# Designs tried in a protein design run: designed miniproteins, single chains, continued (4). Part 61

Each design is a single chain, and the fold is of that chain. pLDDT is the mean over its residues in the fold that is shown.

## One batch from the design tools (miniprotein)

Design m14231
Fold by ESMFold2-Fast:
Structure m14231 (fold): chain A 68 residues (1-68)
Amino acid sequence: GPKEDLERAEEYLKSIPKVKVERVGEDTIVATTELSVEEQIGLVLRLIGDFPEVEVSIEGNTITVRQK
C-alpha cells in the first residue's frame, strides 16, 4: 500500500551515495542529491516503476516522494 511503498522508497533512497533523505510529515520524504541531471532522471523513473503507490516529483536537485 502507499505507506509501505513510501517506507521502501525511503530505505532505497537512503542506500544511494550522494543522496540525503529527510522525512517531511507522515506522508512525504524529500531527497536532496549531488547526482547529475541524467542520474536524477534515472532515479525518478526507477522510483515510479518500483513504488507505484507513491507520487514522485523532481525540482532542481530535489526529489519529493509522497503517498498517493
Scores: mean pLDDT 82

Design m14232
Fold by ESMFold2-Fast:
Structure m14232 (fold): chain A 62 residues (1-62)
Amino acid sequence: GHAAEGARRAAELGNDGHGTAAAGGVGGISDKQLEAARAAVEAAARGWDGETVARAAEIGSK
């Protein structure tokens, strides 16, 4: 489903930096973009609705 696929992408995007922002957190991407992506990933980690996470990830990727 769309929710599952979106949640997977959001989790994958933040999984690499989830909990460890020291690994190139600042320097390549704008702080604003990084914050938006992290917010979506944190929502997914908390068990937020997959559909909401997918929407947030899509907005950030637009």
Scores: mean pLDDT 57

Design m14233
Fold by ESMFold2-Fast:
Structure m14233 (fold): chain A 57 residues (1-57)
Amino acid sequence: SEMEELQEEMNKLVEEARKRIKEALRAGDFETMERIAEETLKRLEELKEQLEKLEAE
């Protein structure tokens, strides 16, 4: 279902963001960490909105 696909996409985004943030932290790249966190949160908010619209159907 579209709902399951959105949940899987959200889970993948969190997992990949976690890995990338850890790498940036290890490198001391604060700017990259901040950018990844911001972009990931924005995308998660968009996916959450899509999920809520599907649930309201």
Scores: mean pLDDT 83

Design m14234
Fold by ESMFold2-Fast:
Structure m14234 (fold): chain A 64 residues (1-64)
Amino acid sequence: MSAEEHLRQGRELESQGYRALTAGDYATAAALFRQAAEAYRKAGDEVSAEDAEGWARYAESLAQ
């Protein structure tokens, strides 16, 4: 995939992560945010990747 395709994939996964988070499915949200971070890294967008990893950690903290 191109960097642009990876960026789009990251944003889609991030959106899915927010939906899971809102639904209280914290484990799924954490996994989706981690997948978004990986897609952002493949796109070369380290700032968005770090932000997504932060959301994954937040979701994990709620999953107790």
Scores: mean pLDDT 86

Design m14235
Fold by ESMFold2-Fast:
Structure m14235 (fold): chain A 81 residues (1-81)
Amino acid sequence: EEIRKEFEKAIADNPELQKLKAELDEIVARVPELTDEELGRIADKLMRERKKLASKNTKENTLKIGLIDEAMRRIAEKVAE
């Protein structure tokens, strides 16, 4: 719980991470309106971006990977609904 609060604060203090979070939140909000084919394309895009970030082990990339992982989890939950 404390780690999650620190993570959210780090995102709030970084405009680039805040922008990425907003873009991911927008994708998650659109999930109920998307077809399986569109969801597959979004998932593939996010997985490719995650793989690129994972190739360079930096703190910034770790935070971005965390945001992508959370967005993918939320997408999976909404699809299962």
Scores: mean pLDDT 78

Design m14236
Fold by ESMFold2-Fast:
Structure m14236 (fold): chain A 62 residues (1-62)
Amino acid sequence: REAEEEAWREAAQLVSEAKRAVEAGDLETARKYAEQALAKAAQVRPGARAFIEREVALILES
């Protein structure tokens, strides 16, 4: 449980970094952070994982 919460926090931080990179116009860095967030999300509960996957999809569509 605590390890899952830690993984979710790490994934959320990576999503935040990816969004920051999109706002800066650095799409390569945004993609890199988004992919790392997806890797972390694989170790998180299905509901939280789906949330991260949706956020990453929006970042990659930007």
Scores: mean pLDDT 77

Design m14237
Fold by ESMFold2-Fast:
Structure m14237 (fold): chain A 65 residues (1-65)
Amino acid sequence: NALAWNNLGLALQSLGRLDEAAEAYKQAIELDPNFAEAHDNLGKVLILQGRLDEAAEVGQRAKEA
């Protein structure tokens, strides 16, 4: 369930567990590649981690979805 993975990512992000949040959002995207909210959330967590190049790539993927 892509929604459950996205919700897990949001919970992990609120706990400051950014690596685990990113992995949860990636799982949501794997199950539903058109899940725009999961792409947006992944981009935001990558920015919080200082992974700006990866965040930009995710933003391009979200636009294609």
Scores: mean pLDDT 79

Design m14238
Fold by ESMFold2-Fast:
Structure m14238 (fold): chain A 70 residues (1-70)
Amino acid sequence: SLVEGLEKQKEALRKAAEAGLISEEAAEEAIRLLEEAKEAAERGDMERMEELAAKAEEIVQKSLREQEEK
């Protein structure tokens, strides 16, 4: 399900931050967006869910690039 997929992504982001692959700040922001995406999905707002999930992905990708020097 979509909700299960979003929860799995949130767990993966927590583990990525713990491993130092992304910053803790980026993980917290992305997880917040995924939680909002979950709420949108539960309301049936699929367009909003996709927008929020895409923003979370962009934050993660940016943090991965920034962590390359650490």
Scores: mean pLDDT 81

Design m14239
Fold by ESMFold2-Fast:
Structure m14239 (fold): chain A 65 residues (1-65)
Amino acid sequence: MEISEGELNAAMTRIALGVAKADKSTSEETRKRLEELARRAEEAVRRGDTKAAEEALTEALELLK
């Protein structure tokens, strides 16, 4: 499965919102991990590496559950 660029942007927005919502009660470690994964996804999208971006986004979304 390949995520479209629009879907990647939507997922990155969800990660950013998740970090913002979670920052009141989220552990420092979890917050830093989410920020790291968001950066990896953004860099992968810029490189055209949709698979790496998808993996980073999937891991971040799992942390937000």
Scores: mean pLDDT 68

Design m14240
Fold by ESMFold2-Fast:
Structure m14240 (fold): chain A 71 residues (1-71)
Amino acid sequence: ARRAALEAALRSPDPLTRGRALAEIAALGAAAVPLLDVAATVPGTEPALRSFLAHPDPAVREAARRALARA
């Protein structure tokens, strides 16, 4: 499934793979919420999580705030 593939990509040691996964997650809207929770557990995703605070979907912004509070 796309969600499982994106979660695996977020856990990748390759920063390009992680960046592509984060860009795809930004396009998912509310479906991105559980993936943002996963991203909070991965080192080096904090700058991308901060960019999600400006996302047009309020559910994504709320998930990014919770993820950053846990990171």
Scores: mean pLDDT 73

Design m14241
Fold by ESMFold2-Fast:
Structure m14241 (fold): chain A 90 residues (1-90)
Amino acid sequence: MEKIEKLKKELEEEQKRLDEIVASMRTLNQLVAEKGPREVLKELGIETESDEEARRKLQEIVNRLVAEALDEVGRIYDIELEIQKLKKEE
């Protein structure tokens, strides 16, 4: 059952990646609530001229994190399905 063990390791790696993305989104939301969008972006090395520009750039960052999270959810689902198929054949 070496295939199942390899898939379980891949599942753990993808779950960790998803957890990291979710943690990053939570941290970003908390920092924005505490410091405002411009200060958060400034700490990330991004200068903005207005709160509106800062919110737009933060939205772009959030959209990228959401897309990455959805990709990881899809990978996790595919790996879990493959593990279930292999278990059902044995």
Scores: mean pLDDT 82

Design m14242
Fold by ESMFold2-Fast:
Structure m14242 (fold): chain A 103 residues (1-103)
Amino acid sequence: LREKAEELLEEGKALLFEEKYEEAVKKFEEAKKLFEKVDPNDHAPLVYLGAALLKLGKYEEAVKYFEEALKLDPDNTTAWELLAKAYEKLGKKEEAEKYKKKA
């Protein structure tokens, strides 16, 4: 089960690199469900899911997953950077600037 969760994460990353964002989201959603069973404190599936959603223009959903990831690991600089970018895309410039400083 853990190996399957990690395999789905790697497949999602490959799809993200190939700019196949919708397919990447599906793989990261599957990975997230399996990680909830084997390692519920692993924030990696949440960060990658958020990143893929950000690329698809689903900014509000991306924010939700980055905030969930940051609840698990507040020191995740990548999650802070991507959260700031999502808020910038939503037109919340002051919020974006605030979170960019945490990255």
Scores: mean pLDDT 82

Design m14243
Fold by ESMFold2-Fast:
Structure m14243 (fold): chain A 67 residues (1-67)
Amino acid sequence: SEYEIAINSLPPDLQAQVNEYIEGIKSGQLKSSDIIELVTELKNAGVDDNTIGLIVTHLQSIEAEQN
């Protein structure tokens, strides 16, 4: 899927951080409000807006599936 390509395009440290957010949202330890910090870190690392958008949409989709 497009979000998997987006995540795999990131440096290993950022890829690990995104996966930590995915697991955190799935477990209920993180919420969509915590995504703002991740977005800031991705932007500071020079990640493009389209890639960030795909990642954010995927994280929001995971939270929506929890109710």
Scores: mean pLDDT 80

Design m14244
Fold by ESMFold2-Fast:
Structure m14244 (fold): chain A 66 residues (1-66)
Amino acid sequence: SEELKELYEKVQKLIEEIKALTNDPDVLRAVELLEEQAKKAYENGDLTKLKNIVRELEEMLEALRR
């Protein structure tokens, strides 16, 4: 579905933005786990899970921008 593809692309973009702002190993590990979860959600067509992952990544990015 188009919405699944757009959400997955948004996940990738948010991960790139977070990695540009930090080298914190705890943050990078959390991002890696979210990336794995997003891939599984995309493969399974889990729209709700992808939306939740996008929200979590957006919150993480905002915290880094302080």
Scores: mean pLDDT 88

Design m14245
Fold by ESMFold2-Fast:
Structure m14245 (fold): chain A 64 residues (1-64)
Amino acid sequence: MPRARVLSAKVLRLPEGMTEEQVREKAEMAAQREALSLPLGARRRETLEFPDGSVVEVEFEVVE
């Protein structure tokens, strides 16, 4: 099953009461969901905005 290999995760905005680790984990889960619809070897760099106000720039590649 294809999965996201996260190459970088840069927290651009951190809401009060959350840690950078929690926000990065959320971004990695979002990248993993997107990887399921992408071909193997695809590389993406996206800015993800979440309803809680957190913003993360994630770069990932799709691996087996």
Scores: mean pLDDT 80

Design m14246
Fold by ESMFold2-Fast:
Structure m14246 (fold): chain A 55 residues (1-55)
Amino acid sequence: DDEALDKVLAALASRLSPAEVARLQAVRDAARAAGKSVDEILAAIYETLLQIAQA
């Protein structure tokens, strides 16, 4: 179940700075700790990516 999430993050890491990757990992880890579903974690990562792209 987490395999698809980890693949998405790995693919994004090739196109992002180390700081941006660390932010996405922090969002993933915080959402997992809060008991969020994989779909909710993906939504949070996507929202964070949009914030990075707009910065």
Scores: mean pLDDT 78

Design m14247
Fold by ESMFold2-Fast:
Structure m14247 (fold): chain A 79 residues (1-79)
Amino acid sequence: MIEEVIELLRRAAEAAAAGDTERAAELTEEAAELLSKIPGFEEAAKSLRQLAEDMRSGKISGAEAAEQLEIAARILEEL
């Protein structure tokens, strides 16, 4: 499960960097849904859902979203 979340976050970061905002948001929401099923990751899942909303609304750039998604993937990989 955690490996699937990491893969989704990396794919979301690639989509965000490429300017595919809708695909990036969808992948980020999938990652958040999987993460919400793991005890102790409720706040992380909530943060990812907020990030997906910020991407769709244009509140953050694709570059900023990609950076945040890569950081999230790295944190999970180091657990």
Scores: mean pLDDT 85

Design m14248
Fold by ESMFold2-Fast:
Parts: sequence; structure tokens; C-alpha cells
Structure m14248 (fold): chain A 84 residues (1-84)
Amino acid sequence: MEAEKKAEEAVKLAEPAIDYAIRQAVLDGRLSEDQVEEARKIAYDAARKAALESAQTHSVYEAANRATQAGIDAIRELAEKARA
């Protein structure tokens, strides 16, 4: 319960950076407009997983940093697969 609530807070803190990364990928032509929903789903799924794992042993801010990185990494991986 406590860890889940902390993970939710961490993901909320990560939202601006993840949303910004998706917009930049579209503007750069790495993702198409119709991939935005897929990118959002994958990024937030990765962010929630990283936040939950971190929330058990780290602060909410550390969990947010890890959630942000996981989300950005997921967006990058999706963009790389789309280019292949």
C-alpha cells in the first residue's frame, strides 16, 4: 500500500519529462502522430514498473528519477524499432 502510493507519486513527478520526450520524438520525426498513444502506454508502463521497484528501497524523488529514465528509454526503443 505505502510502496504503491509512493510509486504513483513518483510517476506523477515523471509525467512532464515523459510527455516532453514523446512530443520531441514526434517533432524530430522519430515517431509518427499515430504512434503517440502506443509510446505513452509503453513509457508509462515502464515508468510505473521502475517506480514500484524503487519505492521499496528509495525516496520518492529517486523513484521519480528512475521512472523518468525508464519512460524515456522505452520511447527511444520504440523509435529505434520504428526506424528498422
Scores: mean pLDDT 82

Design m14249
Fold by ESMFold2-Fast:
Parts: structure tokens; sequence; C-alpha cells
Structure m14249 (fold): chain A 74 residues (1-74)
């Protein structure tokens, strides 16, 4: 739905902003979990985002998150 897409985009935006600001990975993951709960983001989507934060470099994570945002806007 449009509402679900908006929630997912909001989560991606907030994570990208924190990565760009140099926030520690543990704090970004905690914020992502809280935001996903507040925005009612599907668990599967949150898990995907958390894995990128955990396993990728900050630059790679930002690229992957922006790529996913573009897919949602298509």
Amino acid sequence: SAAQRAAQLRLLQEVVARLAAGVPRSEIKAAARRLAEELNVPQAFLDEVLEWIETLSPEEAREKLLERALELLA
C-alpha cells in the first residue's frame, strides 16, 4: 500500500541520515528497531535493513538503502 511504502521510505531516510552523521552502528540499529515499531514497518523489511547496517561498510549500507528507496519509488 501507499502507507506501507511511505513507512518503509521513512525508515530508510532516517537510517541513511544517521549513517551520514557517523552515528555508531549499535545506535543506528536500536533507532531502526524503534522507528520500525512506530511506523509499523514489516519485520522482514526491518531485518533486511538491520543486516545491511551490521554487515556492510557505512558507504555500502548507504548505497544499498538508497537503491532500495529508488525501488520503492518506481
Scores: mean pLDDT 88

Design m14251
Fold by ESMFold2-Fast:
Structure m14251 (fold): chain A 66 residues (1-66)
Amino acid sequence: SVMKELVELAKKGYEAEKAGDKEKAIAYYQKALDLLKENKEKLPISDEAFETAEKDLKEKIEELKK
């Protein structure tokens, strides 16, 4: 399912971030963001939950790019 893929990508991003691999973490968070945006209509979540997840992923990616 798309939700399972999103959770796995976010988890891998977090693991890469903890390991200090910023580039790998950014890549996983970007994949999660892309998947989230491409599947908005198919996700069993509210618009508010979608917007929160999108914002969180964008902020995490931008913070890691600093």
Scores: mean pLDDT 83

Design m14252
Fold by ESMFold2-Fast:
Structure m14252 (fold): chain A 86 residues (1-86)
Amino acid sequence: MKLVLTFEGLDPTRLTGLALRAIGLGIDGYDVEIKIDGDKLTITIGNLTDEQVEEFIKLAEEYKKEGAEVTIKKDGDTLTIEIKFK
């Protein structure tokens, strides 16, 4: 289990939805890293199933619909999601 949270210059409202879900997985024993730097949220999660990857991608795409810039990277069972808020 690895849960790492890094916050720098953060608006606390950015720690909602997707980030909270990722924290839940970290508590459940997944390898989770969450970095928040001003207007940028980066979430890295290891050991995901294909089903879980698809769920997180759908959640991240909702932020894109709200005007955020979303970048998604999949490497095997590791998913990295970067969200840049306005």
Scores: mean pLDDT 74

Design m14253
Fold by ESMFold2-Fast:
Structure m14253 (fold): chain A 88 residues (1-88)
Amino acid sequence: MRVRLTLSVTAATAGTYLLRLPASTGGTEEITVTLKAAAAGDTATAEVEVEVADEEAARGVREIADGAQAVDVDTGAAHPVRAELRRL
């Protein structure tokens, strides 16, 4: 089934935040997601669509994303990511 992950970071500074996520549950391949904030205090948001086998796999992908950290490209600081899952 296809699901959409909405990823968000509360921005400490305006700029670009990079997040690396596993391309599949249990895999070693990573995808890079770019999140952009116009100003400090904004929520930087990105959406990623993934194909999963079932609802349990979908929850696993969301849990991995929800615990991940996005890196500010200017400062190198890591910020916690929030993830929301929607079935397509």
Scores: mean pLDDT 74

Design m14254
Fold by ESMFold2-Fast:
Formats: structure tokens, sequence, C-alpha cells
Structure m14254 (fold): chain A 57 residues (1-57)
């Protein structure tokens, strides 16, 4: 199961992708009022679970 923080990050990414083709950890951090380091750690966990891909070539 996802923690509430992981869910918030996933929803923020999905919302940003509706208006932007590329979403960075900094944009997610700004939207959620979290530090970039916190968002990066949560993104790593979501990628490891196979739920999102935060980066592509």
Amino acid sequence: ALTPAEKKVAVAIASLQLTKSTVSAAEVAEKLGLSKATVSALLDKLVAKGLIASKSA
C-alpha cells in the first residue's frame, strides 16, 4: 500500500502531466510545499514499486 505522502506525490505528478510533457522533482516539491530531497526520495520509492516513471530519455 502507498503512504499518504507517496499518494500525494503520485497525484501531483499526474496533475502536472495534464498540462506539461515533462515533470521534475522541483515542480512537484513546489506544488506540494515539500523539499526537493523529500520528493526525490518518494519518487524513488514509487519508481521502485513500478507505479510511475519520473524520468525518460
Scores: mean pLDDT 72

Design m14255
Fold by ESMFold2-Fast:
Structure m14255 (fold): chain A 101 residues (1-101)
Amino acid sequence: MVPILSVEELEELRAKVPSFSREELLETAELLAESVRKFLEEYGDKLSPGQLAHAESILAGLELLLSRAKAGQLSLEEFQRRLQALLANWIEFLKQFEAEQ
């Protein structure tokens, strides 16, 4: 089972993405998707409807990114750029969630 990644761990991953191989990008995107699913499993019932929709949108974006990457539809540069954007969105979500606790 994958743990819920902290903001610090996510920031470190985001910084490393430009140096990642395609295999490392796939592993990181899968790790992030599982981390988001685990967060929704543990905290989903405590989220506002807007927070739930936002978290589900990030997860859907990760699943779409993974599907396109596995289908060979993404260049390495596009995969890196899109994964960094999703990491940034999830980091911002977690920071807002932690500030509201």
Scores: mean pLDDT 85

Design m14256
Fold by ESMFold2-Fast:
Structure m14256 (fold): chain A 57 residues (1-57)
Amino acid sequence: GATAEALQRALELAKTASEEEAIGLGLQAAKATGLEANPKTKEEGLAALEKALEKVS
């Protein structure tokens, strides 16, 4: 659906983004999908995005 497509695009962007941007994208994805996440690193931001995508896929 539209949410999964948006999350996939955000995940691809986050892979090449700064740490701050990747963290922000991960936090937004968690909030949008009702997941509780508090990413502190780029890896944690990417993990939050992947988990959000898995939840809506």
Scores: mean pLDDT 82

Design m14257
Fold by ESMFold2-Fast:
Structure m14257 (fold): chain A 79 residues (1-79)
Amino acid sequence: SMAEKKFEELREKVKKEAEEIIEKIKNGTPSEEIRKLVNEKLAPLFDEMVNIALENGDKEKLKEIEKLAREILEKINDA
């Protein structure tokens, strides 16, 4: 469906933005700037994914979002 395609596109954008943020952390970017990037680049994409899942009553996608957010947070904390 179009909603599934949009969800997958958002998921890939989240992964790309997370990789760019992790690279900035490894290069010594200050924590305050990293927090700003998370709020500006990642949070809006997650909000769109949650809205798609809720509008479609898709509990499995909500669990996928939670898992993705957890994995990204762990990678950021490990960087």
Scores: mean pLDDT 85

Design m14258
Fold by ESMFold2-Fast:
Structure m14258 (fold): chain A 75 residues (1-75)
Amino acid sequence: ATPLSPEEAAQTLADIKDLAEKAVKSEGSESANYYTAARLLAVGLQVEGNTQAADEALSYIKKADEEIKKREEEK
């Protein structure tokens, strides 16, 4: 696979961060859809060899997952 350019990787990372934040702020199927979209983009970065961007993206997703789980456990 051909890695994304640094500019394209940075844009994808920004998109992942935005989707992860939307997942935390949304509920139900909308939250799940944003989370899934963010995760798919992060996996894409990893498969294409953009390892640094992928690691950063996965950190945003992990934080979002933890915040969503905490919200659901507090109900």
Scores: mean pLDDT 80

Design m14259
Fold by ESMFold2-Fast:
Structure m14259 (fold): chain A 55 residues (1-55)
Amino acid sequence: PVKNSPVAKIALELGKKYYEKGDYEKAVEYFEQALRIDPDNEEAKKLLEEAKKKL
């Protein structure tokens, strides 16, 4: 399905950037934000769980 929530995609990308830098707290915040906008985003759910495991 087509995702038409650009804000959710931007939040997901920012979360990935912070995750790559090792800022897991910020990564969690951005992934959580992405899920508030697009709760069915499987990638955001998976990355949120992975980031929380790093904390």
Scores: mean pLDDT 80

Design m14260
Fold by ESMFold2-Fast:
Structure m14260 (fold): chain A 61 residues (1-61)
Amino acid sequence: SKEERQRRAVEELIRSLRVQYERGLVDEETMKRIVERAVEKLGFSDELRKRLEEEVRELVE
């Protein structure tokens, strides 16, 4: 379903951002911009957007 595809896309994005952040390839501001762009371009629901924002916050804590 469309929802399953979006959940997989979110999971892949979270995994990619985590790896890049842990390797020092992206900073917090860059990750936030990537999330904003992905939400806008891929049409993620408010629930999925909130999950992405929470995951980024947890990475930088």
Scores: mean pLDDT 82

Design m14261
Fold by ESMFold2-Fast:
Structure m14261 (fold): chain A 66 residues (1-66)
Amino acid sequence: GAMREALRAQLEAAEAAAVRALARGDYDSAITHLERALELARQLGDEETAARLERGLATVKAMSAA
């Protein structure tokens, strides 16, 4: 339905924004975009994507704290 399509598009946009932030070394922005992507994946009930994003978020947070 339209709501699921909109949520998926927002998830893809958030993931793309996180990738761009990482490419420029902006870990704080990457964390914000990954947190949004994770929220959207959970709203979609996409457990595989949510698990992948949780691992990615943990990795980026570790990089930001270094």
Scores: mean pLDDT 88

Design m14262
Fold by ESMFold2-Fast:
Structure m14262 (fold): chain A 82 residues (1-82)
Amino acid sequence: MRVTVYATLKAKPGKGDEVLAQAEALLRATPGLRRYVVTKTSDTEYSVVAEFDSREAAEAFIAGLKALPGVESIEVRLLEDP
C-alpha cells in the first residue's frame, strides 16, 4: 500500500532553517520512505510531499514533525492508495 503525506510546516520566527534541517533528517531516517519533495515557500514556511510504503511509516513521520520544538503550526493530509 502506498501512502502520501502532504504537510505544510510553519516555523517559529528565526527557526525556519532549523525546522527544515530537522524535517529532512526525519524523512531520511523514516523506514519505508519512497520519495519526497520539500519546498521552501517563505523564511518560516515549507511544503512537504512524501510517499511511504506503509501507513505506519507515514504516521511515524507525522508524529516526528509534530514533536519538532521549532514548529509553530502544522497542517497535514494523509492519502492512501486503495
Scores: mean pLDDT 81

Design m14263
Fold by ESMFold2-Fast:
Structure m14263 (fold): chain A 63 residues (1-63)
Amino acid sequence: SMRDEMLRNLADAAAKGDAAAGAAGAHDLQKEGILSPEVARRIVEAGLAGDAAAAYELARAAL
């Protein structure tokens, strides 16, 4: 689904440390009502900290 694709794209951007792509993805997910701002923020923060596994787990839990 588009929801699953958007969540995977957010996790991938976060895992790469791409703050701009992560912020854009989080904004889109918030607009669609898929994620709360807090959950989207945590996914980006985990990825930027270099914890790709945590970023993917947070995204998966939101699916």
Scores: mean pLDDT 69

Design m14264
Fold by ESMFold2-Fast:
Structure m14264 (fold): chain A 61 residues (1-61)
Amino acid sequence: MKAAVDATRASADKAIADLERLREEAAARSPAAGAAAQAALDRFRADADAEVAALEAEAAA
């Protein structure tokens, strides 16, 4: 369903923006904390892309 895809993308974009800000704050306090925050952001981005792709595949079927 297109609405579910659009909602998932919008939610993911907002979460990614929030995580990017947290990563910058963490990096300012500790390089290790910044690296951990970056790894979490990368994982979230990959998971969000996979979720959107799965929903698009369902909509195409």
Scores: mean pLDDT 79

Design m14265
Fold by ESMFold2-Fast:
Structure m14265 (fold): chain A 46 residues (1-46)
Amino acid sequence: EEQKIKELGEKVKELLDKAREAYRKGNFDEASRIEREMAELAVKEA
């Protein structure tokens, strides 16, 4: 699971970068979709 934690962290960072860009551009719809995907990823990896 330690290796999965590292992979999860990298995926979260990538999604965070995309969410930041969407939020910066004022595209709240895209940002919300990314946040939901992050939440889904957290549940699946739990």
Scores: mean pLDDT 75

Design m14266
Fold by ESMFold2-Fast:
Structure m14266 (fold): chain A 83 residues (1-83)
Amino acid sequence: MELLLKGAEAYKAGDYETAIEYAEKALEETPPSDVLLQYLALELLGLAYYKLGDKEKAIEAFKKALSLNPNDEDTKKLLEELE
């Protein structure tokens, strides 16, 4: 959780590279059984990559996030717009 909060704050500040770093570290430290934290970290990765213009990495992260939360209509719409 703490790493995701730091990543989200970096994202809000426009520091997308730092947001990616914290999101990746959160994914590494979060067990696969913690679906919510995995989902939140993948969402943050997708958003940060999208802001940096890395469309391919953003799509990959959003697809992984959506696999964990298929009812996220906002992510579905964003992914559809990116594809």
Scores: mean pLDDT 81

Design m14267
Fold by ESMFold2-Fast:
Structure m14267 (fold): chain A 84 residues (1-84)
Amino acid sequence: AMTKAEAISNIFTLLSSEKLSADLSKKLNKNLAEKVSELSDETLIKLGKAAQKVLEAANNGEEVNEELISKSLAEEGVPADLLL
């Protein structure tokens, strides 16, 4: 099972990825910063799993856009409006 530390690492890896557009990176960083103190450990782990899926899809040649992020969040049961 993914630990909270592993989840945080995956989230930061995604947010620092050059595959994110500047606008999308700014949006995700702002939304996470505003909400991170209110997130449960379970939700942070789900976010980390979603971030891992986005990174895997990007490594397989998929464009990192809001649709990919929304899909990855939905697969982990996280509302897209938490980050988008």
Scores: mean pLDDT 80

Design m14268
Fold by ESMFold2-Fast:
Structure m14268 (fold): chain A 61 residues (1-61)
Amino acid sequence: SLKEIGEELMKIAKEGLEAGKSREEVIEEVKRYLEEKLPDMPEEVRELAARIIVQEAEKEL
């Protein structure tokens, strides 16, 4: 479901940031997961979504 995808994306973002990865590295990991689960999502939308998810993960840390 979209909720489960969202929860996994937040987990990936938080774990990446906590592991000391750069913001851009974590954005690329989130973007790759979005490409796998939602392949029909336009590239520009995927990029924006990944950046928003990482920003929200940063606020929760």
Scores: mean pLDDT 85

